# Designed miniproteins, single chains, continued (3), part 67

Each design is a single chain, and the fold is of that chain. pLDDT is the mean over its residues in the fold that is shown.

## One batch from the design tools (miniprotein)

Design m10312
Fold by ESMFold2-Fast:
Structure m10312 (fold): chain A 90 residues (1-90)
Amino acid sequence: QREQNAQRLEEKAEEMAEVLRPSLPDTAEAILGTGRKAAEALRQGNDREAAVYLTAMGLLIVAADVEGAPQEEIERARKLYREMAKLADA
């Protein structure tokens, strides 16, 4: 399940980046990079490192909200984040 969970987390990070890219392209790229690092940490069995990257991603979503991204984009990003957190906890 580790590889499958890492792959699914990476897919959700890509989806989150697509959601935010029209409004905040730099933040979207930071989210994509951070999500890929979280997925890589999961593949390596580094649960602590994966948790750190997920925390960083959560802060990027907060930053996107502060920067004025549309509420619909923020709500979608937060939903994807919760799904990613569940994959990292499994």
Scores: mean pLDDT 86

Design m10313
Fold by ESMFold2-Fast:
Structure m10313 (fold): chain A 92 residues (1-92)
Amino acid sequence: NPLVALARALGFSDETIERILEGDVEAIAEFFVRLEEETPSDIVFRHNLKDSAYELSKLVGKEKVIEALKKAKPHLSEFGQEVVDEIIEELS
C-alpha cells in the first residue's frame, strides 16, 4: 500500500497509521502537515498530497478528508494552503 509506505517513511508509528486508515481526522491532518515538513520539493509535495487525499477519500470518505485538509491548512505554507484549496474544490 503506497499510502502506508509513505506514512511510515514520514516516521509515523503503526498505531498512528492505523488511525489514519480508520479515518481519524486529527491523524490525517497530522499526516498532511508532516508531508509538507518532510518534502522540500513543491512539485513532489503537491503530487503526494493530491494522491494521498484521493486514496484516503476512497478509504474513509471525502468529507473526513476535506475536514482534515481544513484542519491542516493553517499549519501549511502559502503554497501548501493553495494546494489544499485545489484539492477541496476537486473533492467537492
Scores: mean pLDDT 89

Design m10314
Fold by ESMFold2-Fast:
Structure m10314 (fold): chain A 78 residues (1-78)
Amino acid sequence: AEPSAAEIEEAKATVAEAVAATVSPEVAERVREALGLEGDAAAEAVEALAASLSDEERQAVLAAIARAAAAVADIAAK
């Protein structure tokens, strides 16, 4: 089954928390803001972040997002 809205919200919170642990508070706040957006605005915010981040910061953010996405998928499979 696909993730429920509640599971998606928990995943967003998990991503925001994981990012806050790995990057500067400024970058973490930008990621939280992007996760609160919908549709094209979310995509644009993510692209802007990716363009402004160093390669190392980008890798840390993407790893945190991928981990949260995998956790949501695992919950949906159960």
Scores: mean pLDDT 68

Design m10315
Fold by ESMFold2-Fast:
Parts: sequence; structure tokens; C-alpha cells
Structure m10315 (fold): chain A 86 residues (1-86)
Amino acid sequence: SAAAAAEAREREELRARVEELVERYGLDRERVFELMDRAFDLYVRVKAEIAKNGVDNLSPQVKADMLETQRLIAELAELVEKAEAA
């Protein structure tokens, strides 16, 4: 489907950006990609639920998934920040 193709493209674009950060800062590749994959999977799930139910009608579980996505993104950002400071 067009949605599946768009998600695959977003994942590949994110992967390319994360590869650049890993190379640039010498990050733990396996850990970074584990965090990226988990964050992207949650993002896809949240996006699908918003498309189905609307942003104003999100369940507590979807809101929890959004917060977890933000936490994983923050952890990735912290890894980059620590590497830049070194």
C-alpha cells in the first residue's frame, strides 16, 4: 500500500541519518539501531492509531506509546550529546 511504502521510506531515511551519527560520533551501532528500531515501531503504531481515531481521541495506551517514543528519542540525543562533549 501507499502507506506501507511511505513508512518504509521514512524508516530508510531515518536509518541513513542514524548511520551518519554512528559514523560521525563513533556510537555503539547495535545499541543505537536497537533504540532507533524500537522508537520507529512505536511511532508507526501511534501514527496508525491517530489516523484511525483522530488525535483528540487517543487511548491511554497510545499516549503511553507516545511518551515512550519521546523517551527513546531523548536517549539517542543524549548518546550524541555525550559523544560531542568527549
Scores: mean pLDDT 82

Design m10316
Fold by ESMFold2-Fast:
Structure m10316 (fold): chain A 73 residues (1-73)
Amino acid sequence: MSAQERGIAAARAAIERFGPRSAGGAAANWGVLEASKLGHDPVEAARRALASAERAGNEGAAEAARFVLDQVS
């Protein structure tokens, strides 16, 4: 499975787990899924999403980003 395919699968799993309208689901969709579809490295995308969520104090987004990072690392 390619890195992009792993990123897409991990992001979809996070959206399913946290819900598509949750802060976590939004972070997984826009931070990792769309980035992976555009050919960006999913590990870097997940790390950026995590750093952004932590700086914002958004615990739901940070948890989803950590879940995705664990799946793609």
Scores: mean pLDDT 82

Design m10317
Fold by ESMFold2-Fast:
Structure m10317 (fold): chain A 101 residues (1-101)
Amino acid sequence: KPSVLAIVRRLLGEFIEELNERLAKAKTDEEKTQVAIESLEELEKKLVEAFKENNVPQEVIEKVEKVIEEAKERIRAEPSQIEGILEEMAGRLLKIAKEAD
């Protein structure tokens, strides 16, 4: 079975690549916000599904969901800071994963 860290690294890598492509096509702050929020919702769904499949503890799942929800809220408040918010989120997710293993 993959470690929590291996799951998070794989899904974050896929998320970053797809999001960067979608953001490059967005022209307005509203479009960038929509793309970022939709991509984060997809990331959260994939992470939760993978965690449940691999019997990851509920408390770890809840910590990951909270980090993603906080990132979504910050992006809605400050769309110009999307890149920095996502970098901070990625670091927090990787830290949670390392501590869970």
Scores: mean pLDDT 88

Design m10318
Fold by ESMFold2-Fast:
Structure m10318 (fold): chain A 60 residues (1-60)
Amino acid sequence: SRQEILEAIGRALREIGDELQEYLDSLKANPSQREEHEEEYRKRVEEILRRLREELAQIE
């Protein structure tokens, strides 16, 4: 249903926001590892989006 789709997207956006905050905190704590923190954040976001795509594929 449309509501289930919107709820799934909403959860994914919230999770991405939480991961962004962790990335910013990590960057503030150790700026010299910026590229490593950015790559970890990217991988976390890709995993969230992968799970979202799989969840959306099951919603009819």
Scores: mean pLDDT 84

Design m10319
Fold by ESMFold2-Fast:
Structure m10319 (fold): chain A 84 residues (1-84)
Amino acid sequence: KELEKIVEEARTEIARLRQRHADDPRVVAMLDRLEKAIEEAYKNKDYKKIAGVLYQLALLVGTLENDVERAKRLEFLAHKALEY
């Protein structure tokens, strides 16, 4: 149940970033890769890869939007994924 919520948060963040940065083809390509990675990791119950996607999303949010609070939340979710 908790893992499903973490993955749903990652999906929501990818969708939000895609909408906000739709005109940046490099960001869109990066989000396409992260979307594939999170879906594959979730199917395989690969908690390390789920955490890796969340860490990359945190870095992307921090870099593109300077949103430290959102980046810290994504880092926290990554740590929770590693507890599995």
Scores: mean pLDDT 85

Design m10320
Fold by ESMFold2-Fast:
Structure m10320 (fold): chain A 82 residues (1-82)
Amino acid sequence: GVELGEKGAKLGKEGKAVEGGKLAAKGALLASDKTGDSSRGSGIALLGIGAMTGYEFGVESQEKAGEDAARAGEAAAELARE
């Protein structure tokens, strides 16, 4: 859980929004299952998916999509630490 969120954040900071967003979403869902906080986990997962799809469909710049993926990854890691 924590490791997936941290790796997602690192990839997002490197501008790899698709890979970072995917790992952040996976980390958030795993953390949600462990903590029982499905609402927060789903919100973080949607942010990661939004960064990934926004970049793929050209709605977001590479920089903004990477920042959103990094934020989602950091939030997923924080949830997993609970």
Scores: mean pLDDT 72

Design m10321
Fold by ESMFold2-Fast:
Structure m10321 (fold): chain A 109 residues (1-109)
Amino acid sequence: STVTQTDTTAVATSEEVEVPAQTVRATARLTAHEDTDAALVVELQLARPGEPFRTVAVARVPRTALRAGDVLTAVATGYAEEPAFARGSAAATLARVARVTLTVELSVL
């Protein structure tokens, strides 16, 4: 993963994950599950119809990149052969072959 930071926003992007021609749901989830709490972890999760979500990619945001007042936003971005994509913390449905990228946006208030 890579991290880019401006005065007000930091973005961490995971590896791109290719999804075969199936209907899937995508979501981004913020977690902190390192023993050291040195990083926040953002998980990209996918689910096929009738299946639970599973983690397919992660982005890590080092705590040293965080500032007081930062707002953490996890964004799952996908695109498909047909122009179907979704972003946001809400679940997204990808109807066909798609590539998805997990992007973590940090905004300073």
Scores: mean pLDDT 56

Design m10322
Fold by ESMFold2-Fast:
Parts: structure tokens; sequence; C-alpha cells
Structure m10322 (fold): chain A 61 residues (1-61)
């Protein structure tokens, strides 16, 4: 969903802020960043394709 995409973007931003403030990224934060980025890419792709189909269905209903 769009809300989940926004939530993931916010989490990525917060992690980046912590890294900039500390000048250091833990292995755990590094893994979380990768997982968030992969999930965001997946949801963005699904949302883009799904939105077109849902939009067509809504116009027919």
Amino acid sequence: SLEEIQELQDRITELQKKVRASGKMTPEEQRELFELQDRLAYLWHEHFEGLSKEEIEKRRG
C-alpha cells in the first residue's frame, strides 16, 4: 500500500540520520537498510502495476 511505502521511506530516512549523526553504521542497521530498500522497491513495483489495474476496475464499477 501507499501508506506502507511512506512508512518504509520514513524508516530509511531515520536510519540515514542516525548514521550521519554517529558517523557509524552497525551490521544490524546495515541489514535493516538493505531489507527496507528491497521491500520498498518491491512494493513500489507492485503498487505501480496494481494501481493501473485497480483504476480500470473502479472506472468500470
Scores: mean pLDDT 73

Design m10323
Fold by ESMFold2-Fast:
Structure m10323 (fold): chain A 65 residues (1-65)
Amino acid sequence: SMEVRIASAYAGLSIAAISLGHVARLEGGEFVVTATTPDPEAIEEMERYAREVGAETGMEVRLRR
């Protein structure tokens, strides 16, 4: 179901964000990832994950720096 897909995507996004030094939250129907590291490679990798999650779920994924 869509709800299971969204929940699984959120779990994966949260794990990826933490591993790369970021924080992920669900706010107002959007996934929001806040960068807590200045590492440009970690930021670029997070942007790739955000695109994958957005494409799979149809939800907005926003990155804050």
Scores: mean pLDDT 74

Design m10324
Fold by ESMFold2-Fast:
Structure m10324 (fold): chain A 58 residues (1-58)
Amino acid sequence: TPMEEMMLFSESFGRAFSEKLKELEEKAKKEGREITIDEVIQAIGEATSKAVEELERF
């Protein structure tokens, strides 16, 4: 159902986004800089793709 799909999308997105954000934070720390807005936008795109993939398998 649409509600179940939205919940699955939300959970998958949240996990993927958190994971990607942690990766970006580690990379930024290693380079002595802060995360850029462009990197955050890229992470949102990656998390969205992952969430869509999970829905397609459902």
Scores: mean pLDDT 81

Design m10325
Fold by ESMFold2-Fast:
Structure m10325 (fold): chain A 100 residues (1-100)
Amino acid sequence: MPMQAPTVTVSFASPAVFNTPSTIVSTVSNSSPASGSIQWYKNGELVTENVTTSPAVQNSSGLYSQTSTLQVVPQPDDVYQDVYRHPALPEPIVKTLELE
């Protein structure tokens, strides 16, 4: 089977509030093979703490889905990025999330 490039969606799990604990969720859908990597950045710096990444789960079409969560306390001007790398992607998918 040829490689399938995934769809990556990044959002707050609930409406985010400044100076309040909030969860950012990255959902990776329909990848093949399962060997993608999710990396979180805050203001350009790699974040490894307060990150929980689920195991990749195969769906009924034989494609894989995966979720990663980042716990944050958002401050004004904070910029969060999810960088997803996969063999089927020529370049990483970068999703940027900011609070207004």
Scores: mean pLDDT 78

Design m10326
Fold by ESMFold2-Fast:
Structure m10326 (fold): chain A 95 residues (1-95)
Amino acid sequence: MIKIKIPEEYPEVLKELARLAEKMINYILNSDLDPLEQTKMIMVILSDLTGIELAYKTKNEEELKLSIENLLEFAKKYLPKEMVEELEEVLEKLK
């Protein structure tokens, strides 16, 4: 199981997002997908999360919205509905 190191000083919403990212990554790793496909999906999640964190810290509302939309579009295509709903709730707190 992958565990993401979360700094204690992080805003609670970013800690929630990191915990959900860990859950999403572990779901992909436990899937029947080829290892290369799993790696690609994990890279997309990590890239979008990095974009969200950067936009949130720099208060770039336009970039934050785009990064959120990209992550949600990915999640809706590849992840279970329950996990997508959890993601939507966490991302709404960032707005």
Scores: mean pLDDT 80

Design m10327
Fold by ESMFold2-Fast:
Structure m10327 (fold): chain A 59 residues (1-59)
Amino acid sequence: MEPLSEEEFKEYIDSKTLEELERIKKAVQAVIKESDPETREYAQKQLKLINEKIEEKKK
């Protein structure tokens, strides 16, 4: 399975409400608990993008 690129993921989250972003954040945090380093690294990058988008939308 080929994951979404950072650009595609940014477009995906750009259309989301704050409530939806918080739900996505919780789902990504659950994935970070996985023992696989590759999956964990990718999920941490997504979490950073989600946090940045939440802060942007709060302003």
Scores: mean pLDDT 75

Design m10328
Fold by ESMFold2-Fast:
Structure m10328 (fold): chain A 84 residues (1-84)
Amino acid sequence: MEEAEKYYEEALKAAEEGNVALAVRYAVEVAELGQEEKAVEVLFYAIKKYPEARDVVRFYLSLPGLSEGVKAALQRALARYEAA
C-alpha cells in the first residue's frame, strides 16, 4: 500500500517534469503492486500531457512476463486516451 503510493507520487512528478519513460516505469510498479486503477490514472495523465508516452506504454506491452494487472492497466490507459 505505502510502496504503491510512493511510486504513484514519483510517477506523477516524472510526468509533470516531462520524463515520460520514468513516469511509465513507476506506473508499471504501481500496477505490479495491485493498484491497477491508480496506474491507469497516472498513465492517462502522462499520455494526455505528453502523447509520446504512448510509445513507451507500447514498449512495455511488448515485454514478455507482464502480469495480467499490469497489461490491463497499460491497455486501459491507451483506450482512455483514444476515447478522449
Scores: mean pLDDT 82

Design m10329
Fold by ESMFold2-Fast:
Structure m10329 (fold): chain A 69 residues (1-69)
Amino acid sequence: APSVEEVLAFVEENVNSEDGRVLEEVFRLIVQNRAALRPHLDRLRALRDASENPAGRAVLDTAIALIEA
C-alpha cells in the first residue's frame, strides 16, 4: 500500500489533469486509503483549495465527503 505522503504527492501532481482517467485514479487512491488519510483531511482540503481545475476540485470534494462520513 502507498504511504500517506505518496498518495498526497500523487493527488498534488494530478488534480489539475485534464484526463478523466487520471482523475478517476486520484479518487480511487484517496478512497482506498481513506482510513490513513482521515487524520490528514486538512491537507486534502488545502490541495482542493489550491486547484484551479473544477473537475479535480469536484473529485476531491466527493472523496473528502466520503472520508468524513
Scores: mean pLDDT 87

Design m10330
Fold by ESMFold2-Fast:
Structure m10330 (fold): chain A 87 residues (1-87)
Amino acid sequence: SSDLQRALDLAQQLQDQASSLGTPRGQQIADLAGGVGNAIRIALRDPSMIPSAVRVADRAQRQAGQLDPGFAQQLDTVRRLVQRAGS
């Protein structure tokens, strides 16, 4: 799915951006984005795992919301792309 590939590309970009901050908060966000990226890679091989990837992205977006609203908004974009791929 092109939406899953776009979601993966964005999740990887967010992981790199957050990690590049060199802060504990940035590392926490990078870890969340990395977990989302891994769930999307699994869903790319097995589309039955798309609902699981949506749940991982939703949890990551909510946790990121407590750390940085800008990164949380981008993770919500990833969640919406994953959800669209399953529709």
Scores: mean pLDDT 90

Design m10331
Fold by ESMFold2-Fast:
Structure m10331 (fold): chain A 61 residues (1-61)
Amino acid sequence: MPSIEEAREIADRILEAYFEGDWEKAKEYEEELLKMLKGMSLEDQREVLEYAGERFKERLA
């Protein structure tokens, strides 16, 4: 079962790729994250998505 920690690492990589302008790489990581999330509980999915949202807001600030 995928861990929250692993999913968070992929979320960080997505944000880094977007910041670098590598949208193709970002999409690859997004697909990986979506597959991982489908194997997780709803509670764990929510925690990962909230983490990703916070990280995204921090980068925009």
Scores: mean pLDDT 79

Design m10332
Fold by ESMFold2-Fast:
Formats: C-alpha cells, sequence, structure tokens
Structure m10332 (fold): chain A 80 residues (1-80)
C-alpha cells in the first residue's frame, strides 16, 4: 500500500467508527491500527474481525460493529 492508500483506508474506517458511536480519539487509534496491519500484509478478514470486536468494546452495537468490519473489507479490497 502507498501512503495515500493507507490514509484513505484510515480515513474511511475512522468515519465508519465515529458513525457507529465510537469516541473520536479511540476511533483514530483503531483506524490507524487497522490500516497499519493491512499495510504490513495482515489478512483483511482477520483485521476486520478484530476491528469489529474493538468497535463493540468501544460502545458500538453488534450491527454497527459488523458494518465497520465490512467497511474495512470494502475499502481494503478497492486499494489492493
Amino acid sequence: LSDEQVKKLEKEVYEALVKAGVDPDTAKRLARKAAQKIKEGADINEVASELGQEAYRAGASPQQSTQVANKLIEVAEKVL
């Protein structure tokens, strides 16, 4: 991934987390962590699963957590 692709992934995931009710500071940390894992070659589905669980722990509903995980997969597939 280029720096631009990493920033795009981080921004899209951050926006999805905030819409899901996650605190902005927590959303930034989770989005950055997910984007870095994808940049390092981690499995997209595994990172999405972890992100969904982290969003749920941060206050997102089960449905919103699934939407955040799906958004990561969608954006990651478009930039890879």
Scores: mean pLDDT 85

Design m10333
Fold by ESMFold2-Fast:
Structure m10333 (fold): chain A 95 residues (1-95)
Amino acid sequence: MAARWAAVAAATEPHARAILAERPEALTAANEAAVAAVLPEAEEAKDLPPREGKIKNAELLRRAYRLWAARLPETAEVAERVIALADAVIAELEA
């Protein structure tokens, strides 16, 4: 699990750096919107049982990356990879 998330983070970093260099305000706005969309439910997820908490966090990660990619279309391919990984994690935990 951790290695897959690390690979996604590594794939995201070059896009984040490029956007920060050219459009820092757009990156900040996208991050704020993504956090605002998930933060209340992320706090509630802390009180869930371990399996349910992991499933909820993966669902919230999908929502955050969809919103982030909507504001930063150049990151759509990376967001799709994160969403696919989150879907795989949910499927594994529900089995």
Scores: mean pLDDT 73

Design m10334
Fold by ESMFold2-Fast:
Structure m10334 (fold): chain A 84 residues (1-84)
Amino acid sequence: SAADEDLIANLERHMRHLASTLPKDEFRELTLDAVRQVLRHHGFSEAEIEEALERLEEIFRESGDDVEAFIERTAALLREVLAR
């Protein structure tokens, strides 16, 4: 939906700001918390949230120091998960 795309665009902007101002570990933790909050607000179960966050942790590990790849893959994951 348009609302989901606006939310994802806002999250990408927020992530770029965090990545420019914070150490990698703090950026990771705040991104995981932001995604958890988004999914919880959208009515996902705790089991569904944990599954999505495990996928996000894998994306973070695979992206290494490529912050833009992590941001783009996080956005793609949210588009997949929020699609109904």
Scores: mean pLDDT 85

Design m10335
Fold by ESMFold2-Fast:
Structure m10335 (fold): chain A 75 residues (1-75)
Amino acid sequence: MKIAIVARTEEDAKKAMEIAGVEGEIYIGNVIEGAIKAAEEGFDKIIVADRNPLEARAAANAAERLGVKAEIVLV
């Protein structure tokens, strides 16, 4: 399974990987833009790591509209 971890910071990404118990390719920056980019690049699953639940939900919804499964991890 090819997994992307989308987070605003490297620290948030590392924490999300630890919480979810998975490793993935890290996308640092805007989580909505990162989720869209990862979905377009053909990842099987996207983990959205964020401190803001509304922003995380928007990012997850964007990925899922592009056909990629998304999971939210609040950090």
Scores: mean pLDDT 86

Design m10336
Fold by ESMFold2-Fast:
Formats: structure tokens, sequence, C-alpha cells
Structure m10336 (fold): chain A 90 residues (1-90)
């Protein structure tokens, strides 16, 4: 179920970035959940969120390894959601 996967992705992003580094991705996921966009749009949004978190992790890994570790776990969880969404597209 696409909506459940998107809600889980949104929750992961909210958990790791309460101050807004991924607010755009969260807003787009909320829109897609509400409006019922395509599975392909869901895949692109989750993929973009993963890329944004990987960049953020890379920037902060030297100064805040605890944040980098939390970001890595979030990235892994989002990649699992991405795989499930891709299976639905097949």
Amino acid sequence: RVEELLREAKRILEEVSPSGEVTFAIRELERLIREGGSVEEAIELVRRAIEDLEVWKKLHSKLNPETAEKLEKAIERLKEILEELEELLE
C-alpha cells in the first residue's frame, strides 16, 4: 500500500529532521499522501529525500558523528521503503 509507505517515509524524515533540513521532502510527501499521486512520483520523492540526507550526513559527519549515525539509519530505512515502492511499480 503506497499511502502507508509514504506515511512511514514522512515519519522517518520528521524524526531525523525536526528543525527543517528536509521540510521540502516532508511537504511533498504530505501533498502526495493527500492527493494520491502516482507510485513513480512517490519513488522520486523518496529517492530525493535519500540523496538530501546523504549530503547532510556527509556535511555533518566530522562535527556531529551522533547526528551522522541517526541520518545513516534513516537513509537505510528510506532505502527499504524505496525498494517496496519499486516492487509495486513492477
Scores: mean pLDDT 76

Design m10337
Fold by ESMFold2-Fast:
Structure m10337 (fold): chain A 60 residues (1-60)
Amino acid sequence: MENEKKIADVAIKAAKKMLESTPEENRDLVLERAKATFEKLKKKMSKEVQEYIDKAIEEM
């Protein structure tokens, strides 16, 4: 669905901004919480958007 990638992009951008504002010692905790949120989001999305989210998380 066309809107799925847009929702993923918004979530990815928000996660990146949060990581930029996070001290290094808390970065792993913020990443784990972001991953949990993305896992819930992925359950309702197409395979292609799930792979797109996974790629973005790997680049974080």
Scores: mean pLDDT 77

Design m10338
Fold by ESMFold2-Fast:
Structure m10338 (fold): chain A 81 residues (1-81)
Amino acid sequence: MEELRRKAEELIRQLRELSEQIRRASPDQYPALLQQVGILSQQLIELGDQAKKQGEAGEAIIKELQAAAAELQEVLREKLG
C-alpha cells in the first residue's frame, strides 16, 4: 500500500506537470508531449488495476488518479480539439 500510494502521488505530479507543459507549448512541441501522454496513460491503467485490487483503500487512489487524468484530458481538448 505505501509503495502504491507513493507511485500514485508521483504519477499525479507528472500528469499535472505535463498538463502545464501542454498549456504553455508551441505546436512544434506537441509530438513529444503526446508521446508523454501515451506513456503516462499506460502507467495510469497499470496503477489503477493495482489500486482496484486493494478494495476500499484503493478507491481514494483511483479517484485522485481519475481527477488528474480528467485535468489532462481537458487541457488536451482546449489546446488540440
Scores: mean pLDDT 83

Design m10339
Fold by ESMFold2-Fast:
Structure m10339 (fold): chain A 90 residues (1-90)
Amino acid sequence: MREELEREIELAMLMIGLAVTKLMLRKNPEATEEAAKELERLLKRAKELNVPESVLKAIEEALEAAKAGDVEAALKALEEALRELGKAID
């Protein structure tokens, strides 16, 4: 029970982190370097939490887009990551 609850809290924190990163890029498109740094941390955490490959792929695509300065591609990948993670929590 405790380990399962801790896992659910960590997944919720991952979802919040992705949503905050998406909001940051929408509000400040020049923050791509800061977004990339946060996405690297979120990707590492997602791997530790053994999330589905669809979530990992979407976070990786968002990270690559942010590193390239492609805000629109990064936002699209973040929306996909949030959708796939939401399905995994249900």
Scores: mean pLDDT 84

Design m10340
Fold by ESMFold2-Fast:
Order: sequence, then structure tokens, then C-alpha cells
Structure m10340 (fold): chain A 62 residues (1-62)
Amino acid sequence: MSKELAREALLRAGEELGVGEKVRELLEKDPNPTVSEIAEATGVDESTLTRAVKRALHELLS
């Protein structure tokens, strides 16, 4: 998976979960944050975030 595709999936997942602004800010500081780092920064559970990212990836690849 390309870094660009991963970034777009994270941004889309963040928007879906209502934390898009925080995800965008985190990606501006670190282009390759881990799911754990995003979960800590946003307060979203890691499993919820991972599920949203997988959904976003499926939509982007459709």
C-alpha cells in the first residue's frame, strides 16, 4: 500500500469518526503515525480506528 493511499484512508476514517481535524494535525507533524499514536491523540479506540481505516481503504480501492 502506498503512503499516499494510507494517508487518504486515515483522513477519511478520521472524518467518519468526527476527529478529522486532529488526524490532519497529526499527519502534518508525522507523515507515518502508528494507529496507537492516532488513537492516543484523538481519544478513539484502536479497534474502532482500525475498522474505520479498513472501510476507507475498501471505498478508495473500489
Scores: mean pLDDT 78

Design m10341
Fold by ESMFold2-Fast:
Structure m10341 (fold): chain A 62 residues (1-62)
Amino acid sequence: MEVEIEESEDGKKLTVTVTSRAGGVFEVVVNGKTVKIEVPANGSATYVVDAETGEILEKKTE
């Protein structure tokens, strides 16, 4: 499993990418808020999250 977090240029968004062979649901804490990321087996999930609130703004495959 590999997790990568990238901050936007304005600091308002975080892009969280999780890659997993087994898949599953992973929990990431953003500014004290728990975000649940669902990853397909042998795939990647990319979630765009509000950096202040932890709200999921977008989810997509790479």
Scores: mean pLDDT 75

Design m10342
Fold by ESMFold2-Fast:
Structure m10342 (fold): chain A 81 residues (1-81)
Amino acid sequence: SEEEIRKRVEDFLLEISKDGKVTKEDIEEAIKVLEGLLEGKLEGLDPEKIALLRRYADLDGDGKVTKEELEKFLETLKELK
């Protein structure tokens, strides 16, 4: 559901935050990582954030992240900016 996706996005942002406070910079960095994954261009992206993003965007828990799941995650991130 949309609520479940939003909760996963919020949990991801909290995990990458340094003090439990989500900043605009955290959201913008998450968007860059996700756009890089969608484009297949990972150069200059934080590998730890890539791994976390894949984990949180795996909506069915099968260990595989689809383009559709990544796009839904991106839309939710953009709504939080």
Scores: mean pLDDT 75

Design m10343
Fold by ESMFold2-Fast:
Structure m10343 (fold): chain A 90 residues (1-90)
Amino acid sequence: MEMLAGKEALEKLSELIEEGKVKTIYLLKNPTKEELEVIKESGTLSTLDFNDPNSPGVKALEGLGVKVEQVDKETLDKLAPNHEGIVVEL
């Protein structure tokens, strides 16, 4: 499976969602406020409330067939060492 991580994942995420290529978005459960602000300002993810997995933005992504999972650091480290709080599965 192709995985994108960190800043590269954030930069490409909008285009990949529009193309229907995103299967799962993995997010760190306890990101810093700075990480949350960067993610929220990054276009497609700006509608997501990562403090609430039941937010309208998360539910909208699920409606598009995109799964959103909040996971611990160890899980993200196994998926991609350079994750910086986010990994996208294509």
Scores: mean pLDDT 69

Design m10344
Fold by ESMFold2-Fast:
Structure m10344 (fold): chain A 87 residues (1-87)
Amino acid sequence: MEDEILEKTIKELEKSDDFNDQILAAFMKLAKEYGITAEDLSESVEKLREAAKKAKDPRVQKMLEIAIDYLEGKITREEALKKLKEL
């Protein structure tokens, strides 16, 4: 199942002491909680943009926008984490 793949990915990232892995785990946890699929997170920035447009919850939209900006290098990991904590 998609949920099982997402949970496994989060668990692997949480085993890492890398700050980037910690941010990615936080994005994935929020995505899972708000019903974003593992496929949306794993394919590309384009898929994340599509997911953001389809999201009905404003928090999910903001989370996906933060993820896109971080992946495109528009914001730093520190800025991304700060914005996520405010959701």
Scores: mean pLDDT 62

Design m10345
Fold by ESMFold2-Fast:
Structure m10345 (fold): chain A 67 residues (1-67)
Amino acid sequence: DEAEKLRKENKELAELLKKMNEEERKEYYRKLVEERLGEEVDESASMEELLLKLYEINAEEVLKKAK
């Protein structure tokens, strides 16, 4: 059941984020950007900078799928 699987994943993610402080969430996003771009991200990068990079990557992926 795909819906059940997605709900479980969302619940686990929500619980993780609930336990994470701001620094831990920032580190999570930093690693996610590094993994997707294949390059090192500055440890001093702001959460806004990391989210912007993730947004750009996601937009690129969506555009590729729409083609």
Scores: mean pLDDT 69

Design m10346
Fold by ESMFold2-Fast:
Structure m10346 (fold): chain A 66 residues (1-66)
Amino acid sequence: SEQQLMDQVSELVQQASQAALQGDEKKAQQYIEQMKKLLESNGQTDLAKSTETQVTRQVKKMLARQ
């Protein structure tokens, strides 16, 4: 279902944020890529692009505080 897809996306976003808080840029980027591929594979290409941009921006801000 779409709700299950969004729950998985939310989990990946949370994991990316957690990795960024730990200073692990590479791991954060891997979770962002997994999220993007998940959305793209489900036909949500526009959402994948906008969410990638938003999450990448947030992750970079978190890393910059380290």
Scores: mean pLDDT 85

Design m10347
Fold by ESMFold2-Fast:
Structure m10347 (fold): chain A 62 residues (1-62)
Amino acid sequence: SSRLDVLSGRPATVRAANGLDFERSTLSELAKKMGVSVSTLRNSPKLTAEALLSWMDEKEKE
């Protein structure tokens, strides 16, 4: 299928940061810290972006 429009609608921050590996490993950790389910983070780019920014801040401080 040629649904490039769907792809462009996804949070580029997650992709640009580290790709899918980051999402798989970090998603569960972020969900725990935010007190939501993994499914909620996957379906809520706003929550994911907020958690990602927090995680990036911690990683850069390292």
Scores: mean pLDDT 55

